Designed miniproteins, single chains, continued (3). Designs and how they scored, part 80

Each design is a single chain, and the fold is of that chain. pLDDT is the mean over its residues in the fold that is shown.

## One batch from the design tools (miniprotein)

Design m10951
Fold by ESMFold2-Fast:
Structure m10951 (fold): chain A 67 residues (1-67)
Amino acid sequence: LSPEVTAAILRAAKEGLDLADKTGVDPVEAIIQALERLSKEYEEKGDTELAKELRAVADRIRQELAG
């Protein structure tokens, strides 16, 4: 993981946990939603590689939770 991808993941985790605390949503689901939103934002800014990595992390978390 590059430092930039790691920083973005930590940011998504922080935003997801804050949302979960405020709304009562499951923390893991909130983190997945934050990762997907950040991925879309980076894609819109032209940072396609970072967007792809963030989406891959979100998809991986979902797959592991689904079994």
Scores: mean pLDDT 80

Design m10952
Fold by ESMFold2-Fast:
Structure m10952 (fold): chain A 78 residues (1-78)
Amino acid sequence: SRIKELEEEIKRLEKELEELTREIARLEEELKANKDTDPERAKELLKRLMDLGVREVKLAVELTVLRKELEKLKKEEE
């Protein structure tokens, strides 16, 4: 059913968001460590963090949309 498909997709995206949040935290710590000692590495880390930050926002929005769709479908089925 579409409900089951949405539940599986939401669960997958929640795991992706959790992994992404951990990666962002790791890179933020690495950026802080390299900020004054390796400015070229810091620039590369900043670019990666910006890219991951955009992905995090996109995933959060997608999850919100899917969760609302799931809630609506469950109410319509019941």
Scores: mean pLDDT 85

Design m10953
Fold by ESMFold2-Fast:
Structure m10953 (fold): chain A 73 residues (1-73)
Amino acid sequence: MDKEKVLEKIKEALKLEKSLENPNEEVIELLDKAGAAVAAGDIETAKEYLEKALELTEDEEVKEKIKEALELL
C-alpha cells in the first residue's frame, strides 16, 4: 500500500467536499476518520469509512477521489 498516495487522495476529497456550497459534515467526518485509520495502518477500518463516504457524497469529483483512494488500498 502506498500510504502517502492514499492520504493525498483522501485530502483531495476532503478539500473538494469542504469547497462545496453545502458541504456534507458526515462525509467530512468519515474522510477525516479514514485518513486517521490509514495513518494508523488500520486498512480495513479506513476502507469501511471511505465506502460509507462514497455512498453519502453527491459530488462526482469527490466520489472519484474516494474511488482512487480505495483502489490504492
Scores: mean pLDDT 85

Design m10954
Fold by ESMFold2-Fast:
Structure m10954 (fold): chain A 60 residues (1-60)
Amino acid sequence: GLSKEVEELAEVAYLAGLDAGLSEEQAKKLEDLVREYGEKYGIEEAKEKANELGEKLGSL
């Protein structure tokens, strides 16, 4: 199961994506990737992945 911290980070990533001008579909993909990464690799790796994806998606 997801840790509460990973789920909260995924939700923050979704909202931050929308605020940055991503579509709902794009923001949901960001949320899903952060959640999946956190489930597999833990909260610190999820934070790194969220930052990496945020930089890449900022070009959209």
Scores: mean pLDDT 75

Design m10955
Fold by ESMFold2-Fast:
Structure m10955 (fold): chain A 59 residues (1-59)
Amino acid sequence: EDLKPGDVVKGIIVDIEYDPEEGLRVTLQTADGKLLEVLVPKEKADEYRIGDEVEVTIE
């Protein structure tokens, strides 16, 4: 049940917080109903929108 580094999670983006220095802080709701917060580089910022389904690798 616990996520570990290297796991790939699929979820729906429920929140996006923009940081001008680090990029995007994205909150995903997984199929299991968990909320996960991940940092996304600025270069990929345009690929992420609230309501989109995405896959993210946990580091």
Scores: mean pLDDT 71

Design m10956
Fold by ESMFold2-Fast:
Structure m10956 (fold): chain A 92 residues (1-92)
Amino acid sequence: SERALNSIVEAIRVAAAEGATVTARLEGDSVVITIRGAGEQAIQSVREAAEVAKAEGLEVELEIDGDTVILRIGGLSPTQQTALVLTAIGES
């Protein structure tokens, strides 16, 4: 799960570096990450992170509509959920 977390954090950082707007929220025991204005590198990084998370046994839903990405991740610990939210707001 730490490998999955690191892949997701990297995808968020790639998106932010491309100038995309990244937001994250808690929804029950899941983290919902929304990326708006995602470039090709951000989209590829998110797809790769989603595959890593699935391989590590996490519950993952990925929706891509143009340059908007919605990634839902279940099965994370509270500490991992906090790390993703802080990464999205730029405090990690």
Scores: mean pLDDT 81

Design m10957
Fold by ESMFold2-Fast:
Structure m10957 (fold): chain A 55 residues (1-55)
Amino acid sequence: AAEERVEQNIEEVKVPYYMEKEGLSREEALKKAREDIENMTAGGRDGSRALAAAQ
């Protein structure tokens, strides 16, 4: 329940941010936001930046 709220919030907040910053379409921004949620939730640490930079 609590985690679901965070996930939902990130999707709505991250999507518009990526669209503005990266200039991505809503579909692309949504996909990236979803992957970020899973990546951060699975890792739960600050360090995935190196992997993200590879893309």
Scores: mean pLDDT 64

Design m10958
Fold by ESMFold2-Fast:
Structure m10958 (fold): chain A 60 residues (1-60)
Amino acid sequence: SKLSEFHKALQEAAKKARELGLSDDEITRLLTEIAVEYFKNNLSVEEIKQLADEKLAELK
């Protein structure tokens, strides 16, 4: 389902954030921001991945 693919995309974003040395609080904030955009703007899985990469680039 789209929800399963969304969950996988969030898990990959969390993994990348941990590899960059982000704290648990920073990761939680990142995932929450992505989830808000997903539900508000009905993003595709590819748009979620792009948004995650853009947000990670802004943080570190």
Scores: mean pLDDT 79

Design m10959
Fold by ESMFold2-Fast:
Structure m10959 (fold): chain A 60 residues (1-60)
Amino acid sequence: GAMEYKKKLEELKQELKDLLIEGGFSESDAESAVKKLVEETKEDLEKLEEKIEELKKILE
């Protein structure tokens, strides 16, 4: 439902932010990048998960 969607979206946003910070982004730059990616993907959970997987492969 809507609650599960919102929870998953917030979890993915946090995971993406944490990955960007670990990759050398400042907290403010990571927050801006997450906001932009969420807007570009139209809050699509599958597209956000794909972006997270791509970043994990780059940052390994």
Scores: mean pLDDT 78

Design m10960
Fold by ESMFold2-Fast:
Structure m10960 (fold): chain A 61 residues (1-61)
Amino acid sequence: DLEAELRALLREATASDAEPVPEDIRERLGRYYGLDPARLTFRASPELHERIRRVLEELEA
């Protein structure tokens, strides 16, 4: 379940102080969930960014 996987990745991101999430991920999450991208100010590791991107690509297919 891709949606459950995405939610798990976002929960993991909120526990990380690594790096600001790139704007492309924030805008894509905003479109998918109907949220304001400017309010998505969480941080995550580069590895977690790539995992989120992969799940978003599958959800957007």
Scores: mean pLDDT 72

Design m10961
Fold by ESMFold2-Fast:
Structure m10961 (fold): chain A 100 residues (1-100)
Amino acid sequence: MSAEEKLEQARAIVDSYLADVRTIIEELEKGKISEEEAIEKIEELTKKTLDALADYPELAAVIQKYTKKIIEAIKKKDYKEARKIVGEMNEELLRLLKKL
């Protein structure tokens, strides 16, 4: 697989992660899952995503930084702030991907 194909794969992994985190927050806002279940799902998803992004430590660092903030917002029941943080993570990841 070429470096370009690997970078396209990294973009797909990032896009899937962001979509899945947004879905978890939406299910939490709708009362379909508990805060504990949401945190567990985000932590497991993050672990899998970081393993998949082993060749891109800068992307991994951004994901780790923002995921901690998202979990803190969920613990405070501030789901609006959690959604805002996901948006900020998306913008930072997209800027970083353009430089790789």
Scores: mean pLDDT 87

Design m10962
Fold by ESMFold2-Fast:
Structure m10962 (fold): chain A 93 residues (1-93)
Amino acid sequence: MAKEEELEKKYKELEKRAKELEEFIKKLKELAKALNAALPAGVEEIEKLVKEAKELLEKAKKEKSLEKKEELLKKAEELLKKAEELIRELSFG
């Protein structure tokens, strides 16, 4: 069974998604600071979701049980999906 390889690929995919979201939020904060503008509502919630997902990914990386690792990765993916949904809902009007 290639389950360990599948979980490793899933981990790398989720780590990449988390990093892309973190960079997006960083750019938004830099833009807001440069423009002396307020951040859109929801940015703090997105940051919290990405941070929690990254913590779950770190736990998954060190987890020896494949079943527990899969559960941690699934929870991280759900948090990242929620963060991505909130980004789509960001509005300046």
Scores: mean pLDDT 81

Design m10963
Fold by ESMFold2-Fast:
Structure m10963 (fold): chain A 67 residues (1-67)
Amino acid sequence: MDKEKVQKAYEVLLKLYNGEMSEEEAKKELKEILKGKVTEEDIDKLIEDAKELKKKGIDPRAPRDPP
């Protein structure tokens, strides 16, 4: 897995999380960044996970820690 591609994917997800990017634009960017490495279903899941984390107030890059 390419470190640079992972970084760019997280930047797209962070922009989506912050409302700086639309869901459709984020999906398009993720397809370009992760081309040939993931399916469209995987990309849809990443978008859905980011939306779910935003609902919970959790940064998608932050680890889940117990108190």
Scores: mean pLDDT 70

Design m10964
Fold by ESMFold2-Fast:
Structure m10964 (fold): chain A 97 residues (1-97)
Amino acid sequence: EIEEIEKSLELAKKRGNKLAVAGAYMRLGDVYRKQGKYDEAIKYYEEALKIFEELGNKLGVAQAYRNLAKVYRDQGKTEEAEKYEKKADEILKEIGF
């Protein structure tokens, strides 16, 4: 539920837990993507991506790219989806996955 995720997000922000903030944004992106609200989903995945990049969390960056790719696939935007899939795969290969 969006309201519960938003409450978790505000708590994470208040506590300065940046990883939990990024996780909450990823969950909001998933909810909006499942609702077909693709612009909102992209916005939240991009917010999570920014935090994972600031933290140097390469696995989080790869997961955010994969979720952006899923949104673009769902929209039928094949070129954008492939771009983000390749970005995720390159990072995962770099970190030994």
Scores: mean pLDDT 88

Design m10965
Fold by ESMFold2-Fast:
Structure m10965 (fold): chain A 64 residues (1-64)
Amino acid sequence: SFTKKVKERLEELDKKVEEMKKKGVPKEEINRLISEEIGRIIREIGDEIDRELEERRRRLEELE
């Protein structure tokens, strides 16, 4: 399920942020990484939904 994949990626992001904080990485860089990763996750979810919708639309056209 993509819900499990999203959870795993968020957990990986959290660990990465913790490591960056330990190394003294600036908050601005950490915030940028978080924003970029969340954006990628949202895009992947959107792509999955779009694919499912396209498949259902194709099936409806076959019935017309």
Scores: mean pLDDT 79

Design m10966
Fold by ESMFold2-Fast:
Structure m10966 (fold): chain A 69 residues (1-69)
Amino acid sequence: MLEEIRRLVKEAKELAEKGEYEKALELVEQALEIARQLPDPVIRGAAVRELTELKEEIEEKLREKKEKE
């Protein structure tokens, strides 16, 4: 599960670098779903925090893209 989260994070970052922010957010949301199911509260909290930070960064870039519509 943790390795799957890290894979999704890597793919989301690569998509964001390509400007595909909506697809990147979909992968981050998938990783958050997995993170919320982690049984260890310490590991779960750490994963959710890191994914939330990544989500906020991608959402900011998506807002910049929408402003240029």
Scores: mean pLDDT 80

Design m10967
Fold by ESMFold2-Fast:
Structure m10967 (fold): chain A 60 residues (1-60)
Amino acid sequence: SPLKKIYRDTLLQAIAAAEQVDPELAERLRKIYDEFLKSTDESIIRKLTDEALALVEKAL
């Protein structure tokens, strides 16, 4: 779906940015991304997205 593509691209950008500054954050984001790709449940997708955003906000 278009929405999933947008979220995927956003997560990949966040991972790429984190890899240069915070390798631990990048690894955690990759874990979230992997779970995101496996999920078809909107509630789980939202929870994973919220977790990723919280990690990014903490790093900024």
Scores: mean pLDDT 75

Design m10968
Fold by ESMFold2-Fast:
Structure m10968 (fold): chain A 71 residues (1-71)
Amino acid sequence: MKEAEERIERLLEEAERALEEGNLEEAEALLREAREIAEKNEVSEELRERLLRLEIEVGVRQLERAVERVT
């Protein structure tokens, strides 16, 4: 479990950085990888909550960008 949690922590840190840069595509890819690891491994609730929060934030920003583009 330690290796899985360590990987998720690194991916979340990189996703947060990508999100700050406005690189939503990179943030989404990093969070998707972290989600796959979390689903295959038992990880702490704290990491799962951080992952979910970042997924929601990226999703909201992607939706806002898409709405501006199509409407």
Scores: mean pLDDT 79

Design m10969
Fold by ESMFold2-Fast:
Structure m10969 (fold): chain A 85 residues (1-85)
Amino acid sequence: MSEIDREVQEALLIMAAKIAENAPDSDAEEVVKFLEKYGKKAEELGLWHAASAVYRALSIAYRRLGQTEKADEWEKKAEELEKKA
């Protein structure tokens, strides 16, 4: 990707993650699948800010589903990626 394309993709993923944080609990399972897929792709592409934001949203989604252990794992991964950004 060009650097400009990378910045645009990263900004869009960060916005998507922010929107996902406010999704209703009825959509939480679909939100989790979306965030897992695109978080992993962002990480593979080296979009560290976007991957961190997506994994933070994923942590929130898992916490809303009552899956506290998974929420803690994704929160730690998000914090680790923020240090690489």
Scores: mean pLDDT 77

Design m10970
Fold by ESMFold2-Fast:
Structure m10970 (fold): chain A 79 residues (1-79)
Amino acid sequence: PERAIVPEKVKSPEEAIKALEEAAKLARELGMEGTARRFEKQKEEAIKLKEEGNYEEVIEIGTEAKGWAIMLRMFKESA
């Protein structure tokens, strides 16, 4: 479904970082350079948070990025 997608919470910091990578890749493929850069920056910050043991924050960031990745993928497929 394309409407009202609530992203399932990511299961680990590694999954969160993966979601950020996918969001950045999809944004870049769509020509959204600023958005892609933002996700790449967030990935760097998520890695730092993971190193600090702040897994809850990493998971929250990753869950938001997962939602973005789903949206961007649907946009790309419907274009």
Scores: mean pLDDT 78

Design m10971
Fold by ESMFold2-Fast:
Structure m10971 (fold): chain A 75 residues (1-75)
Amino acid sequence: TADEVERLATEAQVAATKGDYEKARELLKEAEKLVKENPDSAEALEAVAIAYESLGDYERAKEYLELAKRKREAK
């Protein structure tokens, strides 16, 4: 599940860099749904944050980076 979130977020990032923002948003919505079902992976949360940065959504990216940081610190 974490691997699937990372794959979808990476695909969304690639789509955004190619200018395919519609595909990027669809992939990112799917990744976000999966990460809400499995919120324990800091790597998956970081991947979603990077994808949001690629779309220019810096507020959302910051939220996911903070969640990832908290997961790493709660060891």
Scores: mean pLDDT 78

Design m10972
Fold by ESMFold2-Fast:
Structure m10972 (fold): chain A 64 residues (1-64)
Amino acid sequence: MKKVSLGVLERDEDVARRAVEAALKDGDKEVTVRRVSLGGRDVIVIEVDEKSAGTVIETIDEGR
């Protein structure tokens, strides 16, 4: 199965949390969350199943 990685700035951690909850509610059982530093900024990376990627993207966009 293909996984999709989506990045959210650490300052938007509440949006990242809602996106993870949305993916789990959509039936994704293998959501991975990790923190990385990119260009001096801390980013939360959410890795979800391809089928749940649309729900996660929509949740992130609504939170901005």
Scores: mean pLDDT 74

Design m10973
Fold by ESMFold2-Fast:
Structure m10973 (fold): chain A 68 residues (1-68)
Amino acid sequence: VKEEADAVLEKLRALVAAGAPTEEINRQIAKLYELIKKLSPEDRKEVMKKLQEILDEYQAAVDAREAA
């Protein structure tokens, strides 16, 4: 389960870097949340921290586009 969550995180990172459509990014986020429910509290904390880093990068890209 954690390996699946880590794989989704890597896919999310790649999608954000590639400027993928918001729909694809949101689909992967939803999938990750389903996986997080099956994780131990410790693994959940690690996955959530990595997800937050990816979301921060995504938000920064959106903000830069909006500011133009």
Scores: mean pLDDT 76

Design m10974
Fold by ESMFold2-Fast:
Structure m10974 (fold): chain A 58 residues (1-58)
Amino acid sequence: MTLADLLRLAAADPRAPEAQAAGGEVGDLLVRAIEEGDEALLEEIRRAMEAAGLELEL
């Protein structure tokens, strides 16, 4: 299951434990990517969020 799949699940049913875990993990990855300047990871997260129709706030 990809980040995009997990974020889509969060959008459809945020009660699911996998979706909740995915939300937290994506948030952690965003912080890490910003701190490390990992542009590729930031792009992947952005695309996963766009595919799921979600916006995460850190």
Scores: mean pLDDT 67

Design m10975
Fold by ESMFold2-Fast:
Structure m10975 (fold): chain A 68 residues (1-68)
Amino acid sequence: MYEEIGKKHPDLSDLEREILVILAQMGRATAAQIAKALGQSQATVSRHLRRLEARGIVRRVGRSYVLA
């Protein structure tokens, strides 16, 4: 199911698709954990997570994010 993320959201950037793959694998992660896993800055990952949340693709739970 998560393997179809790109088919359901074709306008996502490469980094946004990688964020969704990490969330699918971890089930739940903070922006800092995703940033560490992807070798990106926390600010960059947080910005993309906010875009994904605004689109209803991910959901924030406290300080963590999950797939919606």
Scores: mean pLDDT 78

Design m10976
Fold by ESMFold2-Fast:
Structure m10976 (fold): chain A 55 residues (1-55)
Amino acid sequence: SKVILESVLGILKAALSFEEALVNDPSVSEEVKEQAKKEREELEKLIEELEKELA
């Protein structure tokens, strides 16, 4: 269902925003920020692929 895919896209974008917040938080450890940067890159790729499929 296209509605389910659109919902998943919304969730992925929310997760991306959370990872970006972690990277910019001065109280978060460098180890956690490194992991968040990797997860951000993976989420960006998934979002791009899903948006292309939905177009």
Scores: mean pLDDT 84

Design m10977
Fold by ESMFold2-Fast:
Structure m10977 (fold): chain A 68 residues (1-68)
Amino acid sequence: SAEVERLERARESVLALMERNNFPEEVKEQVLELFERAIEAARAGDEEALRRYEDEILRLIVQGLDAL
């Protein structure tokens, strides 16, 4: 689906961002796990779960950038 493709592209972009900014491995693992859950939610059509996971991903990225 278009939503799954969007999430896969976002995951690639975020992974590159985390690598460029030397994110801690723990944070990187957490973000990647949340992308897997978000993709599962998108495949299931669970818009509420998808929104929650996207919000958590954004929060972790912001916290990771602040910790640098």
Scores: mean pLDDT 86

Design m10979
Fold by ESMFold2-Fast:
Structure m10979 (fold): chain A 50 residues (1-50)
Amino acid sequence: MKVISPAEGAYPLYIRKENGEIVASPLLKRAVESGEFRLSEEARAEVLAS
């Protein structure tokens, strides 16, 4: 999976769970839906499914 982070800021795009799984933050999901991020099909599907 390939994601493009915003150039600015030191904020996590993904949230790491206690069990080690990583899920997309609400901020990342909104950015993907609005088209602010250019993602591969796989990355976009994973972000929106979380």
Scores: mean pLDDT 57

Design m10980
Fold by ESMFold2-Fast:
Structure m10980 (fold): chain A 89 residues (1-89)
Amino acid sequence: SVEDHFDPNYQVEPVEPKPDRSETVALATALEILTTSHPNSASAYFQAGKLYFSLGDYEKAVKLYRKALAIEPSEEAQKNLAEAEKKLA
């Protein structure tokens, strides 16, 4: 069943959670902007995918890993894609 793990909006819980995830989201967004300027950069897509994976945003991670693999086939990217897809299943 699909899991509604929907934290990327940081609705912030009233405990003292420091969302280190906010910095990761900012970095992932910057890398996505970089991929727009450098659409042939498999590395930028792969790094953005890893950041979204760290956030638990596996759907975005999968999309980014697939784009990286479309540009440059890599066993590391295939492995990370498989891990992200397992998190979604």
Scores: mean pLDDT 70

Design m10981
Fold by ESMFold2-Fast:
Structure m10981 (fold): chain A 87 residues (1-87)
Amino acid sequence: EKEELLKKLVEIAVLVAKMAQVLGVGPPEEKIEEMKEKLEKLAEKADISTEELKEILRKLRKEAEEALKITEDPKVRELLEEILKIL
């Protein structure tokens, strides 16, 4: 389960970077691909507990739900909904 949770966290991080792009403050597309590769490599070597990962993912779900209540941009809403589907 730890590897599955780490994959979810990496996928969510990529979606957050894409939300930043929509808002005009995020990295360019090529940097998102670099970030994904680096995060995947870090995840393989991560000495983090399954319980800590579940806590992080629970907090991310709560933040995504709160963000959806205040966000009007349809592209940002799509990305937040995608995050919630992963969680």
Scores: mean pLDDT 77

Design m10982
Fold by ESMFold2-Fast:
Structure m10982 (fold): chain A 65 residues (1-65)
Amino acid sequence: LTDGERLAIGLLQRFFGLSEEQARELIEMARAGASVEELAKYLMEKYGLSEEDARRAAEGIKKLL
């Protein structure tokens, strides 16, 4: 893992209650070219995040990668 990926995992766990495995999956999706909107939709559908929290998490992931 890069330092950016490790930081993103830690932030996703602390602020959004995701597991390390769930955070890693999102990072892999972002690296595969998923948009902020695609990541936010996945977070809402799979983890029950609100639209606002999902968008913040998606933007944060893409900013750190």
Scores: mean pLDDT 79

Design m10983
Fold by ESMFold2-Fast:
Structure m10983 (fold): chain A 97 residues (1-97)
Amino acid sequence: GGFGEAAREAGTAEKAALYAGAAAGVALISAGVAEVAGEPAEYVERAREAARRAEEAAREAEEAAKAGDTEKAIEYAERADEAAEEAARALREGAEA
């Protein structure tokens, strides 16, 4: 996804944490939309779980950035992006179910 790649290209811990936060925001929106759209419970739960993982990764990226660990911040931004993609996938699949 775009957020993980952007974090690597930015090459700073602060920007990696910013992109991780953005990915978590997208994951939360995906979960919220799945609920409001009335998708089957299995897809809503999957989107919520993915959003939780994205928020956890974003928190870890922020902690790594505060410690000056650029590589770790980028790794967590990539994890947040993967979780956001899973939340979006759950939203999409639930709409087709």
Scores: mean pLDDT 89

Design m10984
Fold by ESMFold2-Fast:
Structure m10984 (fold): chain A 63 residues (1-63)
Amino acid sequence: SSEIKELEAKFKENLVTDSREASSVMMELTKLMREEGKSPKEITDRIQALVAAKAKELRAAAG
């Protein structure tokens, strides 16, 4: 959904700038993904994928 997509972007931005806000966004993402019927493993895998995607973006920006 658009709401999940917006929260995913906000989570990625806050991973390096505001760890407290990143944690709050992660809790909201977890809640919405659970409401969409995702399992705990699927939610964990998605959050890990967002962290990996942010790391990839930082590497691409560096060189």
Scores: mean pLDDT 83

Design m10985
Fold by ESMFold2-Fast:
Structure m10985 (fold): chain A 49 residues (1-49)
Amino acid sequence: SHMEKRAKEGEEELKKLLESMDPATRLYFEAVLRGELTPEIVEKALKLS
C-alpha cells in the first residue's frame, strides 16, 4: 500500500511537470526517462520548438 501510494504520487508529480513543459521539451524528457533518446526523437523535438 505505502509503496503503491508513493509511486502514484510520483507519477502525478511527473505528469504535472510534463504538462507544464513545451511539447519539444516534453518529448525529449520522456525519451530520456525511457532510455530511448535517439537522433530521430531529438530532431522531432527541435521541429516542435
Scores: mean pLDDT 71

Design m10986
Fold by ESMFold2-Fast:
Structure m10986 (fold): chain A 58 residues (1-58)
Amino acid sequence: AAPASEEEVRRAYEALKEVRAREGRITPEQLEEIQRRLGLSRGAIEEAVRRLQAELEA
């Protein structure tokens, strides 16, 4: 698979942070919806989730 661009990861990360802020959690269904709506690769979503998890653990 093609590597995710930094712009794709950033867009995914921003969308994930918004969902987390509104709902207090991110479900697998919300991840799939974000990927579909923004036309992002699975790699971009996975990297964005990893970055968000690291931020929450800090």
Scores: mean pLDDT 77

Design m10987
Fold by ESMFold2-Fast:
Structure m10987 (fold): chain A 78 residues (1-78)
Amino acid sequence: KPVLTFEEVEEELKKADPTVRVERISENEVKITAGDAEALVNLETGEYKILKDGYSPGDRYRVLRAAEKIKELAEKKK
């Protein structure tokens, strides 16, 4: 069944915002970091959880947009 790979996620996120960091946490989970904001994203479902809001609303929105992009990629694979 089609699941997003870590490599696909990292490439797509870096194309949109090269300052966002993507770290592999498990085979199906990645952590997205922008400034002080962090989110955990599930690659099978596209669901995300905010781990740290950060100090800046801008950092939070950057993390949220990255998480939404992963969800869109997961939905496109179906």
Scores: mean pLDDT 76

Design m10988
Fold by ESMFold2-Fast:
Structure m10988 (fold): chain A 56 residues (1-56)
Amino acid sequence: GSLSGFIRKNGKTNGLSDEEIEEIIKKAEEMELRGVPFGEVYRRALNEIKKLASSK
């Protein structure tokens, strides 16, 4: 599945701006390039989305 699609869907559902969503996608893609396991990348992206949503 697309990591970016997952982040966009969850980001929008949690009220994040497009800019916040694209920054999370960028960081997640950088983690994949560094060889971080995909499950850990998804977990970290979801945690960042929840953290940003909770600050609003």
Scores: mean pLDDT 81

Design m10989
Fold by ESMFold2-Fast:
Structure m10989 (fold): chain A 92 residues (1-92)
Amino acid sequence: LTPEEAAKLAELTEEKAEELIAEYVAEGVPEEVARRMVELYIEGLRALAAGDRERAAELFAEAARLGAEAMGLSEEEIEELARRAAELARAA
């Protein structure tokens, strides 16, 4: 992702935040957790837009961890998903 693409995705995600929260809730994620995940994802995209890949990695990892925990995944699976999210942000 380029910084410009990341900035555009952040704006689109903010515009669709309530829809994304509703989708996570429909999949079994508690609303409070779903809202926090979307907020972290938006912050991560804005960090990428600013060129801060390490901050984006931290934020995306936290969002992935919250979602995986809400889905009842194992501790190993939660940490693997968080690690992958962080690595994708660093590679962007």
Scores: mean pLDDT 82

